# Ledger of designs, part 60: designed miniproteins, single chains, continued (2)

Each design is a single chain, and the fold is of that chain. pLDDT is the mean over its residues in the fold that is shown.

## One batch from the design tools (miniprotein)

Design m6066
Fold by ESMFold2-Fast:
Structure m6066 (fold): chain A 66 residues (1-66)
Amino acid sequence: KIQDALNKLEEAVKKGATDIEAYNLAVKLLQEVLGLSEDEAIELINKFPGKNGAERAINALKSLLG
């Protein structure tokens, strides 16, 4: 399920999703996959490096995969 979430987020970015759209999608995917609240998902994204929320979320999901 983490790999599916990563694939969905990467596809959205490739299709030209805005930073806001990608960020909202990333928060929702982390909530669904990890069972996190919205605040917990935001905190997790912010723990990883990246220039924007989408990049941080991609890096977080990659870290969880190994």
Scores: mean pLDDT 77

Design m6067
Fold by ESMFold2-Fast:
Structure m6067 (fold): chain A 66 residues (1-66)
Amino acid sequence: ADEVEKKAAASAIEAGSGQKVSEEAGGRALDMALAGHDAATIAKYLQEEAGLSEEAARRAAQLLTL
């Protein structure tokens, strides 16, 4: 994702989950959603690599896969 998409994804994750992520992590999660990865796979990435709690990662992944 470009810089604007990364920032938008990170902001959406914060608004939906209540936890902040880096713009790089938000952008990668968005790229995964656009590539057709399911919400469970995106949630696992956010939990393991971006440091979100399980609940926050699940909410963020569901938001990105709408």
Scores: mean pLDDT 78

Design m6068
Fold by ESMFold2-Fast:
Structure m6068 (fold): chain A 95 residues (1-95)
Amino acid sequence: SMEELRRRLELFEAYIKALEKAIEDFEKNAPEELKEKVEELKKLLEKAKELVEEYRRAIAAGDLERAEEIRRELEELFRKMSELETEIREKMREA
């Protein structure tokens, strides 16, 4: 439903904000060995921001099929970013 898609948009926006803050912390505190993983996470975040804007536009246009397609892409991308964030955090704690 459109209401469900709008709720998902709010969740995606909240996750992006949380991840932006996490990346700022990683850039300041991550050891040299993790710098490349932090850059990878930054690139994925920029892609996620672009997809969120496409998602917003699809919702505004009432294009439910396109919105669902983008939602699935965003969920997969957020899964990858979450895994990478977890890996960075664990490796920082082990150091």
Scores: mean pLDDT 86

Design m6069
Fold by ESMFold2-Fast:
Structure m6069 (fold): chain A 91 residues (1-91)
Amino acid sequence: MRLILDFTNLTPEQRERLVAALEARPDATVFVDPNGNITALLRLTPEQAEALKAFLESLPNASVSETDRFLSAKIENLTDEQLDALLALLA
């Protein structure tokens, strides 16, 4: 499964933690815009895709779209607890 994640309104600390975790992945492409918003492109295992889809669909601040080839999510105002859970799923 290919995943597209768009993050907006991150704190500087959240941005640093997220970028570091994503850049540690050989399958990840990360873009940071001048406002500190992050777009990440990932290739997930089926197990990671299932867990992450369930997580993203549980977030009130996320908009999730799925096709047979792509999972896409836009996440605004990510909390530190949500970031910790996301990083655990991506480990």
Scores: mean pLDDT 82

Design m6070
Fold by ESMFold2-Fast:
Structure m6070 (fold): chain A 74 residues (1-74)
Amino acid sequence: MEQQIRKAIADAVKLVIDGASKEQINKALKDVAKLLGVSIDEAKTAIKTVLSSIPTTAEERGVSPSAVLDAILK
């Protein structure tokens, strides 16, 4: 179970870093929320925490991963 959670979080983080579509990121957030047994907002917070510690090509391209997540979920 924990390995599936780790994979889902990693997949979601990768989608945000790579600048994937809102639909893909939203799906990944829902998958993480289901695996953690939490709300989508809590899953979003977990992903933001992971992103704050990772060098990102999205930020190099002038895109904030946190802003993308906020735009999807508000």
Scores: mean pLDDT 66

Design m6071
Fold by ESMFold2-Fast:
Structure m6071 (fold): chain A 58 residues (1-58)
Amino acid sequence: MESAVANSEEEAIEKAKEIGYPVLVKNRYLGYITLNNEEEVRDYVKQKGFPVELYRVK
């Protein structure tokens, strides 16, 4: 999986695991941000809300 859209915390974690860490997220104000693990995904979605777009880095 190269990209996914998540609408919940559990979905975001599931999709990030499928893509493989590190994952890239697109933030409207900051551009692309790298998330290195499940804890960083949880922290990001709690602050930014949904939907979240997740991308493969490399």
Scores: mean pLDDT 76

Design m6072
Fold by ESMFold2-Fast:
Structure m6072 (fold): chain A 96 residues (1-96)
Amino acid sequence: VVQMGYTLEFRLRTAGLSPEERQRLADELAKRIEEEVPGATILGVSVAGDEIVVRVGFPTEELVEKAIETVQRWASEYPHVSLLGPEFLPGINIEL
């Protein structure tokens, strides 16, 4: 029995932005999560069409809640960004 941490996928839709601006926002969000949620691990950052996807690993549930609050606050700073949801990924904890 291996108890793993939590993995969460943040998916955001952007409208009216260039691919370069979407990549910049994706990188900014990942950096903000790392800065405001110490102990969170960025597992992946991608831009697919009009969506930004950031996958994050957490050792504790408290850090997951803090990350959700951080992402919601960050998204509220950009009126052209819509948070589609935090999604829990069952059983996958990839530490690189």
Scores: mean pLDDT 73

Design m6073
Fold by ESMFold2-Fast:
Parts: sequence; C-alpha cells; structure tokens
Structure m6073 (fold): chain A 86 residues (1-86)
Amino acid sequence: EELEKEIKKLEEELKKINDPYTQAAVKRVIDLAKEAYKDGDFETAKKLLEIAREIIRLSKEGKPQEEIDTLVALAEIIYVTSKLGK
C-alpha cells in the first residue's frame, strides 16, 4: 500500500517536470520500480523509487544531465541485478 501510494505520487511529480530529458529519466526509473513491484520485489522497488526522487531533486537544483544519466544507469543495473541474483 505505501509503495503503491509512493509510485502514484512520483507519477504525479513526473507530470510537473518541464525538462523532457529529466522527465524521460524519471519515467524510466518509475517504470522499472513498477515492474519490480508487480514481481513482488518490494526491496528493489523501494531502491528504484529512491533513485527517482533523487533525479527529481537534482533536476530542481539545476544539476547537469550527466548526474541524472548516472542515476538512470544505476537504476537499470539494480533492476537487472535483481533478476539475475537468484
């Protein structure tokens, strides 16, 4: 329930992002978190949602695209590793 509410809240914050690069980055990470949540992997979903929040924070602070790209890459590594770590 808490994770589902957090996902919905982040999807609402996503719609308020004006920069298309940042919007695509946040959407990608939220989509990965939603897949982890559907798979019952709540630990991975939580980690991915934390990365999505960090991307939003960096965007609001005007940090460079390279920092956002690094967080997206980290999110993808976390997601893939969660599937292979069995």
Scores: mean pLDDT 82

Design m6074
Fold by ESMFold2-Fast:
Structure m6074 (fold): chain A 65 residues (1-65)
Amino acid sequence: SSMLDLNYKQATELAKALAEQLAKTTGKEATAKVEREGDKVVSTVTAGDQTGTAVVGADGVAEGV
């Protein structure tokens, strides 16, 4: 549905922003993964030994985990 598409886009934008921040902070290449888990979209970004995760729920609110 359109709502899920919007949540997926939001999670992708968050992953991109987090990847840029981690790459700049660590000086290493960042790898981003965006996947759907039920009614949520989870973004995971790794750069070296640093990892960041953000979750976009059904209500469209982003949470750091």
Scores: mean pLDDT 72

Design m6075
Fold by ESMFold2-Fast:
Structure m6075 (fold): chain A 74 residues (1-74)
Amino acid sequence: SLVERVLELLHRAQELYLATTDPALRKEIGALTQRLVDELLEAMTLPPSERQARIERAVADFEAELDRIEKRLA
């Protein structure tokens, strides 16, 4: 489900946040998480026909940014 996907991505973000000692990385992860929340809240103001596509885009963008952070740390 979409909820399970969002929770999985938030769990990944939290693991990166807790594993790091770098305050700049913590700030970056926090900003990405806030952007996801803002996008999801904005999607809730849209008609149902547009809401699904907006949520899927926001989730995909968040996942892509987490993937970039993980690759940078590897």
Scores: mean pLDDT 86

Design m6076
Fold by ESMFold2-Fast:
Structure m6076 (fold): chain A 85 residues (1-85)
Amino acid sequence: VAALEAELAAEQARMDQYQTNLKKAQEIHDRYKALAAAGDAETARGYRSLAEVAEHEIKVFQTELDNEQARADALRSALEAARAA
C-alpha cells in the first residue's frame, strides 16, 4: 500500500500545482476583463486580446487538471481496495 500512497501523494501535489496555475490564470483573465471595461476604446482592445490569451491558458490548465483528477481517482480506488483487503 505504501507505493500507492506515494503515487497518490505525488498526483495530489501535481494537481495542487495545476489548481494554483488555473486560479492564477482565472485571476489574470478577470483583471484584464475589468481593465478592458474600465479603459478607453484603444486600451480596451489591448486588454480584450490579453483576456483571450488568459482564457486559452485557463482551458489548457482545466484539461490538464481533469486528466490528473482521473489518474488520482484511479489511484485512490486502488488504495481503498488494497486497504480493505
Scores: mean pLDDT 81

Design m6077
Fold by ESMFold2-Fast:
Structure m6077 (fold): chain A 95 residues (1-95)
Amino acid sequence: TWEKIMELAKTFGENSKDFYLNLAYLIIKLSGRDAVPAAQVLLALGVPKEKVEEIIRKAGEKLNVPEEELEKAKKAKPDKELAEKYIEFFSKLAD
């Protein structure tokens, strides 16, 4: 459930109250500091491009993601299959 995903995001994202920001923190950590998968997932979930760029910048700054990876994330395209895999993974992990 989304509620379980938010509780997991709090554990790894530390004190973030924004659902999408917490989700981005989790995905970036799992991706080895790669911001592209997080951007692809947020876009697939219907988050506007400008908001995705803002979220990825904030998450990336906190996690010390290299500027080159942040620039790649700005060019990311929505990936629905990747989003479904992450949602399934986090839901299964929360059980």
Scores: mean pLDDT 74

Design m6078
Fold by ESMFold2-Fast:
Structure m6078 (fold): chain A 68 residues (1-68)
Amino acid sequence: SKMQNSVDEGLEKMKMSLDVGASNDQALQIGKKTARDTAKQNGLSDDQIDNVVKLTYDKGKDYLNKIS
C-alpha cells in the first residue's frame, strides 16, 4: 500500500542515518521527514500523512529501544 511504502521508506532512511553516525533523535526526525515527504509524493490525504508519520515514529522508537 502507499501508506505502508511511505512508512517503510521513512524507517529505511532512519536506519541509514544511524549507519552514518546520526544520533537516535536525529535519525528519528529524518525517518519522520522521509515518511511525510514520500506520503505527499504518493498523493495521500493530510489525515493519511499524519497517520504515516505517527506510525513511522512509533515503529522507529520501538526499533531504537530494541537495539539499545
Scores: mean pLDDT 88

Design m6079
Fold by ESMFold2-Fast:
Structure m6079 (fold): chain A 59 residues (1-59)
Amino acid sequence: MDEEKSLKGERAAAGLIAGDASERLKEALRQAGMDDEGIEAAVAGDGATAGASLKKAGG
């Protein structure tokens, strides 16, 4: 996957994000041990910030 397509995916995620879907995703990520900042980043499609949160949780 190219970064160009990843960026378009982020736009699509933002456009398709509804309260229901976002809450379900947040719950799953919280169960995985992610911080609130990482959860919000993942919901927004910011994989870099979400990855940093995962690293912090593991280390």
Scores: mean pLDDT 65

Design m6080
Fold by ESMFold2-Fast:
Structure m6080 (fold): chain A 66 residues (1-66)
Amino acid sequence: MKEEAEKLKEQANIFADQGRHDEAARLYLEAAEKDPENKSRYLWMAGVAYRAAGDEEKAAELFAKA
């Protein structure tokens, strides 16, 4: 549900602020699954997080899907 997706996004933002970019990306992907209407937004956020983690390949794939 959207409310659950928003909570996952908030937790992902906290992990990103802590430099835990891989964990942040995973939570953004979970948010995309729980709120398909906003999937593109969450996939883009996950891409940004993977890029920050140094995973350029995953980031590019997610940006293409967003």
Scores: mean pLDDT 83

Design m6081
Fold by ESMFold2-Fast:
Structure m6081 (fold): chain A 71 residues (1-71)
Amino acid sequence: MELRERGIELARRGGELIAEGKKLLATGDKALIPKGIGTVLRGIGLRVEGGLLLRSAGDEELAERAIAGEL
């Protein structure tokens, strides 16, 4: 099931980017603030996209977990 596999992958990657962006922001380095914010926003987008793909594949529970950041 390609949509399910892609949805899980995008949601997981989104979570990783959100964590990376948060680490950049936690450094307190002013030069990293734009990169940190941009990385978090990209991660949120991927997580939502992954959740929508999982919902389209009929995996409502996984879709909810993906959107909530539990993947």
Scores: mean pLDDT 82

Design m6082
Fold by ESMFold2-Fast:
Structure m6082 (fold): chain A 66 residues (1-66)
Amino acid sequence: LEEALAEIERSTASAIAALDTIPVDVAVALLRKDGEELIARLSDPADQARLREAVERGVARIREAA
């Protein structure tokens, strides 16, 4: 879980940094796709919920940065 949360944080930061070259909708879609793949690797519903929350916080940060 900690590694997945760290990966979502890195992906979010990278997406925000790339907003001058890619559309917001594309950045959001890429983060959601990465999040779905990481969530699929988890079997604990509590860990899946924490990762889903991290993805949605990342999406909000991308949208607010645009």
Scores: mean pLDDT 79

Design m6083
Fold by ESMFold2-Fast:
Structure m6083 (fold): chain A 66 residues (1-66)
Amino acid sequence: TLDEIVIDIIASIKDPEKAIEAIRNYASLFSEELAEKAAEEFRKRLEEGEDISKAAREVVTKVLEE
């Protein structure tokens, strides 16, 4: 699915800031409000020590549910 492809791409990004921007850009396809929310949630997860791949999966899944 498109979500699995997006998660895989984001998970391959080694730079946390670039990964956050990638998730923001993806979420912006749904709405600007979701883009900001997704970026904020992803940053918080990374700040709490969560792996980029796990954080990306959780945030992308939540964007679709929102």
Scores: mean pLDDT 78

Design m6084
Fold by ESMFold2-Fast:
Structure m6084 (fold): chain A 61 residues (1-61)
Amino acid sequence: SKVEELIEAAKKEGIPIDRTTALTLVSFGIGPEDVGLLKDPVLLQKRVDEIQKQFSSRTPR
């Protein structure tokens, strides 16, 4: 599970997160490969925005 992998990766990085936080991040497309971004909330937010573009980045006009 990506959720479990992200939790374990975050622990190894010294940034423990709970399951609810991990579920939220995974729902935005954040994976264990992005764990380094947890050190910088600005970069994490940026990554979430980039991933959201993969699904729906167009606004209805």
Scores: mean pLDDT 74

Design m6085
Fold by ESMFold2-Fast:
Structure m6085 (fold): chain A 64 residues (1-64)
Amino acid sequence: MSPRTRALLGLLRDLLGYMKRNNLDQSLIDQVERTIREVEEGKLSEDELWQRVVEIQEQIHDYL
């Protein structure tokens, strides 16, 4: 796993912890968990991961 992919996964895991602690929308939590799983299973490229992170962050801004 590249250093960049590891950093993005770290950000997603931290974000997931934040979302669970603050009882954010379950479908958004599920989306983050699926993204983490897909990366760990090697089903998602670094570019696809970056796109998913941007989309997740934009969705969170709509609720925060």
Scores: mean pLDDT 78

Design m6086
Fold by ESMFold2-Fast:
Parts: sequence; structure tokens; C-alpha cells
Structure m6086 (fold): chain A 100 residues (1-100)
Amino acid sequence: SAEEEKRKALKYELLKIQLEGYEKILAAKTQEEKIAHLEEIEKRITELLEKNGEYELAKRVKEATKEAIALIKEDPAGFDVMVKHYAKELKEALEEMEKE
């Protein structure tokens, strides 16, 4: 019960951070701004994960962020398409969690 509620609260907070950050990335006009928002998402997510003992997930997020930064530079259009799809999925996931 208490562990299940803690897990749901953590998931909700992680999804909120990601959605807020991805919307900022999509609104950004330069690669430098997109990278800065992506690094802020990484920092917020990894700090939250580490506070909850999720060190391996935090490592994966840091690795994924480096790959995403490379993608912004090599294929900015493909990156934007990917972020738009993730933002939609995050909105739907948050709406489902709020229906509980």
C-alpha cells in the first residue's frame, strides 16, 4: 500500500517533469536552447531518481541524454518528431493516472 503509493507518486512526478521539459524543447528556437532544456530535464529527473535509490535508472537517463544531444545536432527534425510523440504519450499517461 504505502510502497505502491510512493511508486505512483514518483512516476507521476517523473512524467510531469518530462512533459514540462519536452514542451519547452518544442517551443525553443535554437539547438542551444533545446540542449539547455534537455540538460535541465536530466538534472531534475536524475536528482529525483537518486533521492529514491534508483541509481541505475539515473545512469540510463544520463546516457540517453548524451544520445539525445547528439541527435539534436545530427537530425534536429527527427528529434522534434520524437519529442512531439513522447509529449503526447506523457499527456495520455498523466491523464490516466489522474482518473484514479
Scores: mean pLDDT 87

Design m6087
Fold by ESMFold2-Fast:
Structure m6087 (fold): chain A 69 residues (1-69)
Amino acid sequence: SLEGLKKVAERLGLYRPGMTEEELLKRIVAHEYSVEQLQKAFPISREEAQEIIDNRDAKRLAELAKKYK
């Protein structure tokens, strides 16, 4: 959802005002994440962070942003 993607982008420092859902998704999936960056943004394990990176899983990032308000 747009709300979920916006929250992910805000937590990762990727959000800009006026971005569309498509622009947010492209920016989130194109970004080169580190395990450390994801662990700083969300209270997740190293293993979970690595899975997100390996799978380019924007949906998982949106779920985490919703879970960790």
Scores: mean pLDDT 74

Design m6088
Fold by ESMFold2-Fast:
Structure m6088 (fold): chain A 70 residues (1-70)
Amino acid sequence: SPLEKELNELLEFLEKAEEEIKNDKQARKELAKLWDEFIEKLNENENDTEKAIKEIEELKKRVEELLKKA
């Protein structure tokens, strides 16, 4: 499914991001906050695949901004 593909790509992206910031305590704290906010949004939209994909894209953008600052 399109959602499964986007989730798999997100998980690979997050694994690489966590490795890049593993020694940055502040960046790790910010990543954890972004993840918690994302999970809350997914729970609100559990039956809306298109909205879930948009939230995945938004999370990726926010994490990329975090990595640029780290």
Scores: mean pLDDT 81

Design m6089
Fold by ESMFold2-Fast:
Structure m6089 (fold): chain A 96 residues (1-96)
Amino acid sequence: MTLEAPFSGNTAVYDPEEDVWYDPALNARFTPIDFFVLDTSSALFLAYVYSLHPDSPTIQQILSSNPQLRQQVQQYLQMPFDVLRQRYDDWIRSRR
């Protein structure tokens, strides 16, 4: 499964082994925190990445530092994964 970066004009693909987005056009790597800084309100993005990589130190630190965001992420995580994935796909499409 190829994940697209959640911002306009980027072709970055997610590498689950390194927990990074790699953009071959820029030859650059972006951590989940880079996208979080671009969209700091995106509990849906964080919930989706967390559901795939619950042991990600970056995501865990963000959630520990922001109780309101953590509560919103926990609400998304109560959804079945298929529903969460569909909402994430819809969100990615809405940002294009």
Scores: mean pLDDT 61

Design m6090
Fold by ESMFold2-Fast:
Structure m6090 (fold): chain A 60 residues (1-60)
Amino acid sequence: MVDKAFVLFVKGFQYKSQGDDETSEKYIKKGYDLAKKAVGEKGAEDILNKAKQVYDDNLS
């Protein structure tokens, strides 16, 4: 579940960088909901921040 949320966040960031804000928001929200159910709100934020860091450092 956590790994799936991470992948969804990365996909969201990719769509955002391509100008597809609607699809980006959909993936980010789906990832956040999955992570929050698995590890709670703080854990979901930590996963989101890690995914953003990995995206910015390696993919953007």
Scores: mean pLDDT 79

Design m6091
Fold by ESMFold2-Fast:
Structure m6091 (fold): chain A 65 residues (1-65)
Amino acid sequence: ASETVLDLLQAGQVDLAVLRLQNYVKEVGCSFLKGELERLKPLVSPDTYQQLEQAMKAAFPQCFE
């Protein structure tokens, strides 16, 4: 669930948030990742968002073409 990823990001646990989001992307696909990143962007600090986005680009470069 996207709320669980948000909870981890708000707690500063970016690595755990990345792992949870990776699991969802593996189940649902790249469209889910793009939608979740847009949803999370206004809900977390810009620095936290950049850390999450960079980690997801490294894990799923195919989703960012």
Scores: mean pLDDT 79

Design m6092
Fold by ESMFold2-Fast:
Structure m6092 (fold): chain A 80 residues (1-80)
Amino acid sequence: MKPSEEELDELIEKFNEEVQKIVDELLKQGKIEVAKKIAEKALEELTELVDKARAGEISKEELEKKVKEILAEAKKEAAA
């Protein structure tokens, strides 16, 4: 089932909030270039995923799962 636009908006807002937390922590550590790369990659992957969800290529549940995977990878890259 396609996610609603309201569900997509909420997902995007929560995602941006989590990415901002990762960026803020990296900036606090002086890792400016790492913060930029992680933020850009995460936003690009989210955009592609949201577009696929709007097209009906992925379900709401699959979208939520993949978004969590993107955030988990961003956190791992930030910790490396």
Scores: mean pLDDT 82

Design m6093
Fold by ESMFold2-Fast:
Structure m6093 (fold): chain A 71 residues (1-71)
Amino acid sequence: APSVPTPRITSELESDDPQAAVDAVIEGLEAGGWRVLSVSDLVKQPDGSWRATVTVEDETGQRITLDITVR
């Protein structure tokens, strides 16, 4: 396996329904032709935000990690 750093993208969202916000991001990615490989559970942070990590793959097999914060 090539020891290439996986690109990481941070996204901050505002929503009263954190799970629905994450689900909408996943739906958008799949509609855009991305393959969703893994989705973490939503974890409530001490500051009141919610965090989830999604790993996706493009048509070339390149993996990208999305760090999602919902407030």
Scores: mean pLDDT 78

Design m6094
Fold by ESMFold2-Fast:
Structure m6094 (fold): chain A 110 residues (1-110)
Amino acid sequence: MEEMKKILEEIKKLIEEAKKAVDAGDLDKAYELLDKITELATQLEKLAMEDKSASPEIKREATLVGASAAMGRILAFVSKDEPEEVQKKLLRKHLENLEKIVEELEKLLE
């Protein structure tokens, strides 16, 4: 539980940094931050699935965080050839959706 809370805090900080990068038009930095978020989300999902004390709700939400973060990598791959304005719109929507799932998991851990 404590390790999961620390990883969630790191993911939240990276989401805020990614939002700032998108707003600044630094798309390369935004995609780099999405990769870091995906790595942390994968670690979080593994910790939740291996934790015998974690409720089914925690395991489900951690899996959703992992799945949502992985969509960021797909978005980076398929959207790089899109106009900057389209990439910014897609990235903002992705980060907003990911943030909501992260906040729901954080509530379950408190």
Scores: mean pLDDT 84

Design m6095
Fold by ESMFold2-Fast:
Structure m6095 (fold): chain A 68 residues (1-68)
Amino acid sequence: SVTVMSPEEQEEIALKRIVEYLEKLANTPQPPEFKELSEKAKKMSKEEREELAREIIRQRREALEQAR
């Protein structure tokens, strides 16, 4: 057993958390600061939320590659 997660495991966890966050944002009343994000999340399908989460992970990966 290892306590350090692989990059693949980290991406999978990040994807799951982002999708869960977007679903929670769509279903929970939000303060004014998050109202626009909540409205946007409500308009997205489940597939669109997953696609957005994957895109965020991809862009983060690309940013790290550029920092090399």
Scores: mean pLDDT 71

Design m6096
Fold by ESMFold2-Fast:
Structure m6096 (fold): chain A 81 residues (1-81)
Amino acid sequence: MAAELEEAKEDAREFLAKLEEYADIPEQYRAAGDEKNAEVLEWLLKKQREIAELVLESLEEAIKLAEELEPEVKKRAEEIK
């Protein structure tokens, strides 16, 4: 479980890194005089980044909870048996 969550977290980080690489593209459009497309792309990239950050935070919280609860869950399972 934790290893699978870490892999998903790495995929989310790679996606976020791709969005950061694309952050300069709106400026390139603006420099070319295409302000309308620059604004639309800026908005799209901001929304994609917000979603990716929320996913990453959710995965980080899930990993933390899994690590914190795993010893207790195993202990509880042994006590119930």
Scores: mean pLDDT 74

Design m6097
Fold by ESMFold2-Fast:
Structure m6097 (fold): chain A 89 residues (1-89)
Amino acid sequence: MIRVVVGGDLDQARQESLAAVKKGLKEGKKVEIEVESKRGDDAILAGQTAVALATIAGVEVEITIRTPEKDKPKALEETKKTEELLKAH
């Protein structure tokens, strides 16, 4: 299992998530990604990117989003919607 914490700005979070997914694919391991952001929007986009990349690569991924409490439910909901959409197709 590969576990990473990604944060900073959106671009940094995307790059770190991509690297983790690529490593999971190479090693045949499950990937756990924790996204930390003070901005709910950045956390949502980073989470969606991680789920999309993992699904396309055929890598099992678990994602946890840490944002300010008020933004947390929205970030989690958008991430789950993206995951469900990709798994349905």
Scores: mean pLDDT 69

Design m6098
Fold by ESMFold2-Fast:
Structure m6098 (fold): chain A 114 residues (1-114)
Amino acid sequence: DELDLKLAEEHLKKGEKYFKEKKYLEAVESYIKALQILAETEPTSEKFLEMFEKIIENTIKIAEELEDKEVIELLEEAKKLLEEYKETGDIDKLNEAVQLTGVALELLKKKLEE
């Protein structure tokens, strides 16, 4: 709903601030929270899709800084699935994109906690 989208946006902005400060673990944790809220929200709004795409793109930037090729490949696939959803309306493509993005974020979190 509208309140959930605002909460997701707050976590996304917090993650962007942490990324600028090179606090990559805190950035990833913030993006995980944003994605969890979006995953529970109906994907009917342009704002949902814009925020989800930004989570993917911002997470790719963290993975590039960490030189994590596996995570980059997962996120590029998630981005492709999101574009396929935008073209076809196939909700299964969106659900798969969300799942792959979640896996990528958890892999980055584990790497940063080592």
Scores: mean pLDDT 86

Design m6099
Fold by ESMFold2-Fast:
Structure m6099 (fold): chain A 73 residues (1-73)
Amino acid sequence: DFFEKRKKKMDELLKEYGVSEEERALYNKQFEALEKFNDAVMKGDKEAFEKVQKEISEIQKELDELRERRKNG
């Protein structure tokens, strides 16, 4: 599975650069959500598309919050 191999390589790279486990978990969720997005688009699944867009938005919000916290102490 090319997707799982890419996801694993991304996580290993983030780990090498000292990215926190919490932030890495969000990047993994984002990667999985992007796969769901592509699948929903390819299948024309409107409900799955709407759900994944909401999921992506929530993940982005959590990532932005972690980045802000890291910069501000």
Scores: mean pLDDT 80

Design m6100
Fold by ESMFold2-Fast:
Structure m6100 (fold): chain A 113 residues (1-113)
Amino acid sequence: SLEERLAQLSPEDAALLREIFTKATRFLVALQYYKETGSEEAKEMALKAAEDLKETILRFADHLQVPEEVRKEIEELLDKAIEAVKNGDYETALRYINEAVELLVDAALERAR
């Protein structure tokens, strides 16, 4: 099962995955604040949260030693998400972040085999 595979992650993999969920939650909160207010301060907070999330996701991808093609796809999706935040396209930003996280989770589960 998916639950059994997640339980087989190394302590390092589990810690990085928890950090990603924490950073993703911070990004979602910041993005929602930007959506509700439209303020420059809120936009800056959302962009900083997105960059922190990107850095954490790419660190985990590097730790997992994902194929270069997959790493590049994840990085491109994250860059598109950041650009969407800059343009106030909240739904597109969330979609790209979700796609990047799904690729990372799939790679982590394959490693756990």
Scores: mean pLDDT 83

Design m6101
Fold by ESMFold2-Fast:
Parts: sequence; structure tokens; C-alpha cells
Structure m6101 (fold): chain A 73 residues (1-73)
Amino acid sequence: MGKIVTIELTNESGKKVKRTIEVLETIGDQSLGKDVGTGEMVTIKGPLEVGKEVTISYAGGGRRYKGVITEIK
């Protein structure tokens, strides 16, 4: 099983939302993963550490969010 990371971000409506990402690969401070809820591929830029700010980018729509890692399993 890949590492599971929970990221809290603010969506387009200004609401705080948690996303669960299965990490498939990490190279340096960049990770490729899959959003467990949507099935979309994502890229995470930043360190995979609880409390750290990261940027999550969704491949299908050009959507990019800043979020904070709240949990790692």
C-alpha cells in the first residue's frame, strides 16, 4: 500500500476541505498521487510532513490548491 496523506485546503467556495491522497511516487520534494475520493491523478509539491504547506495540482482541470498536511498513514 502507498503512503496515505490527508491535505486540508480551501476550495473555490472558501470552505476548508480535506482531501485524501494515495502517494504513488516521491522524487525530492515532489510527489505523484491519486485522490482517493475522485480517482484523479495529482502532483504534490512540497515535503510530505504533518503541518507543512504543500501545493496540490489536479491533472484534468488545471486546478491548483495550497493546503496543509494534517495526517500521514
Scores: mean pLDDT 81

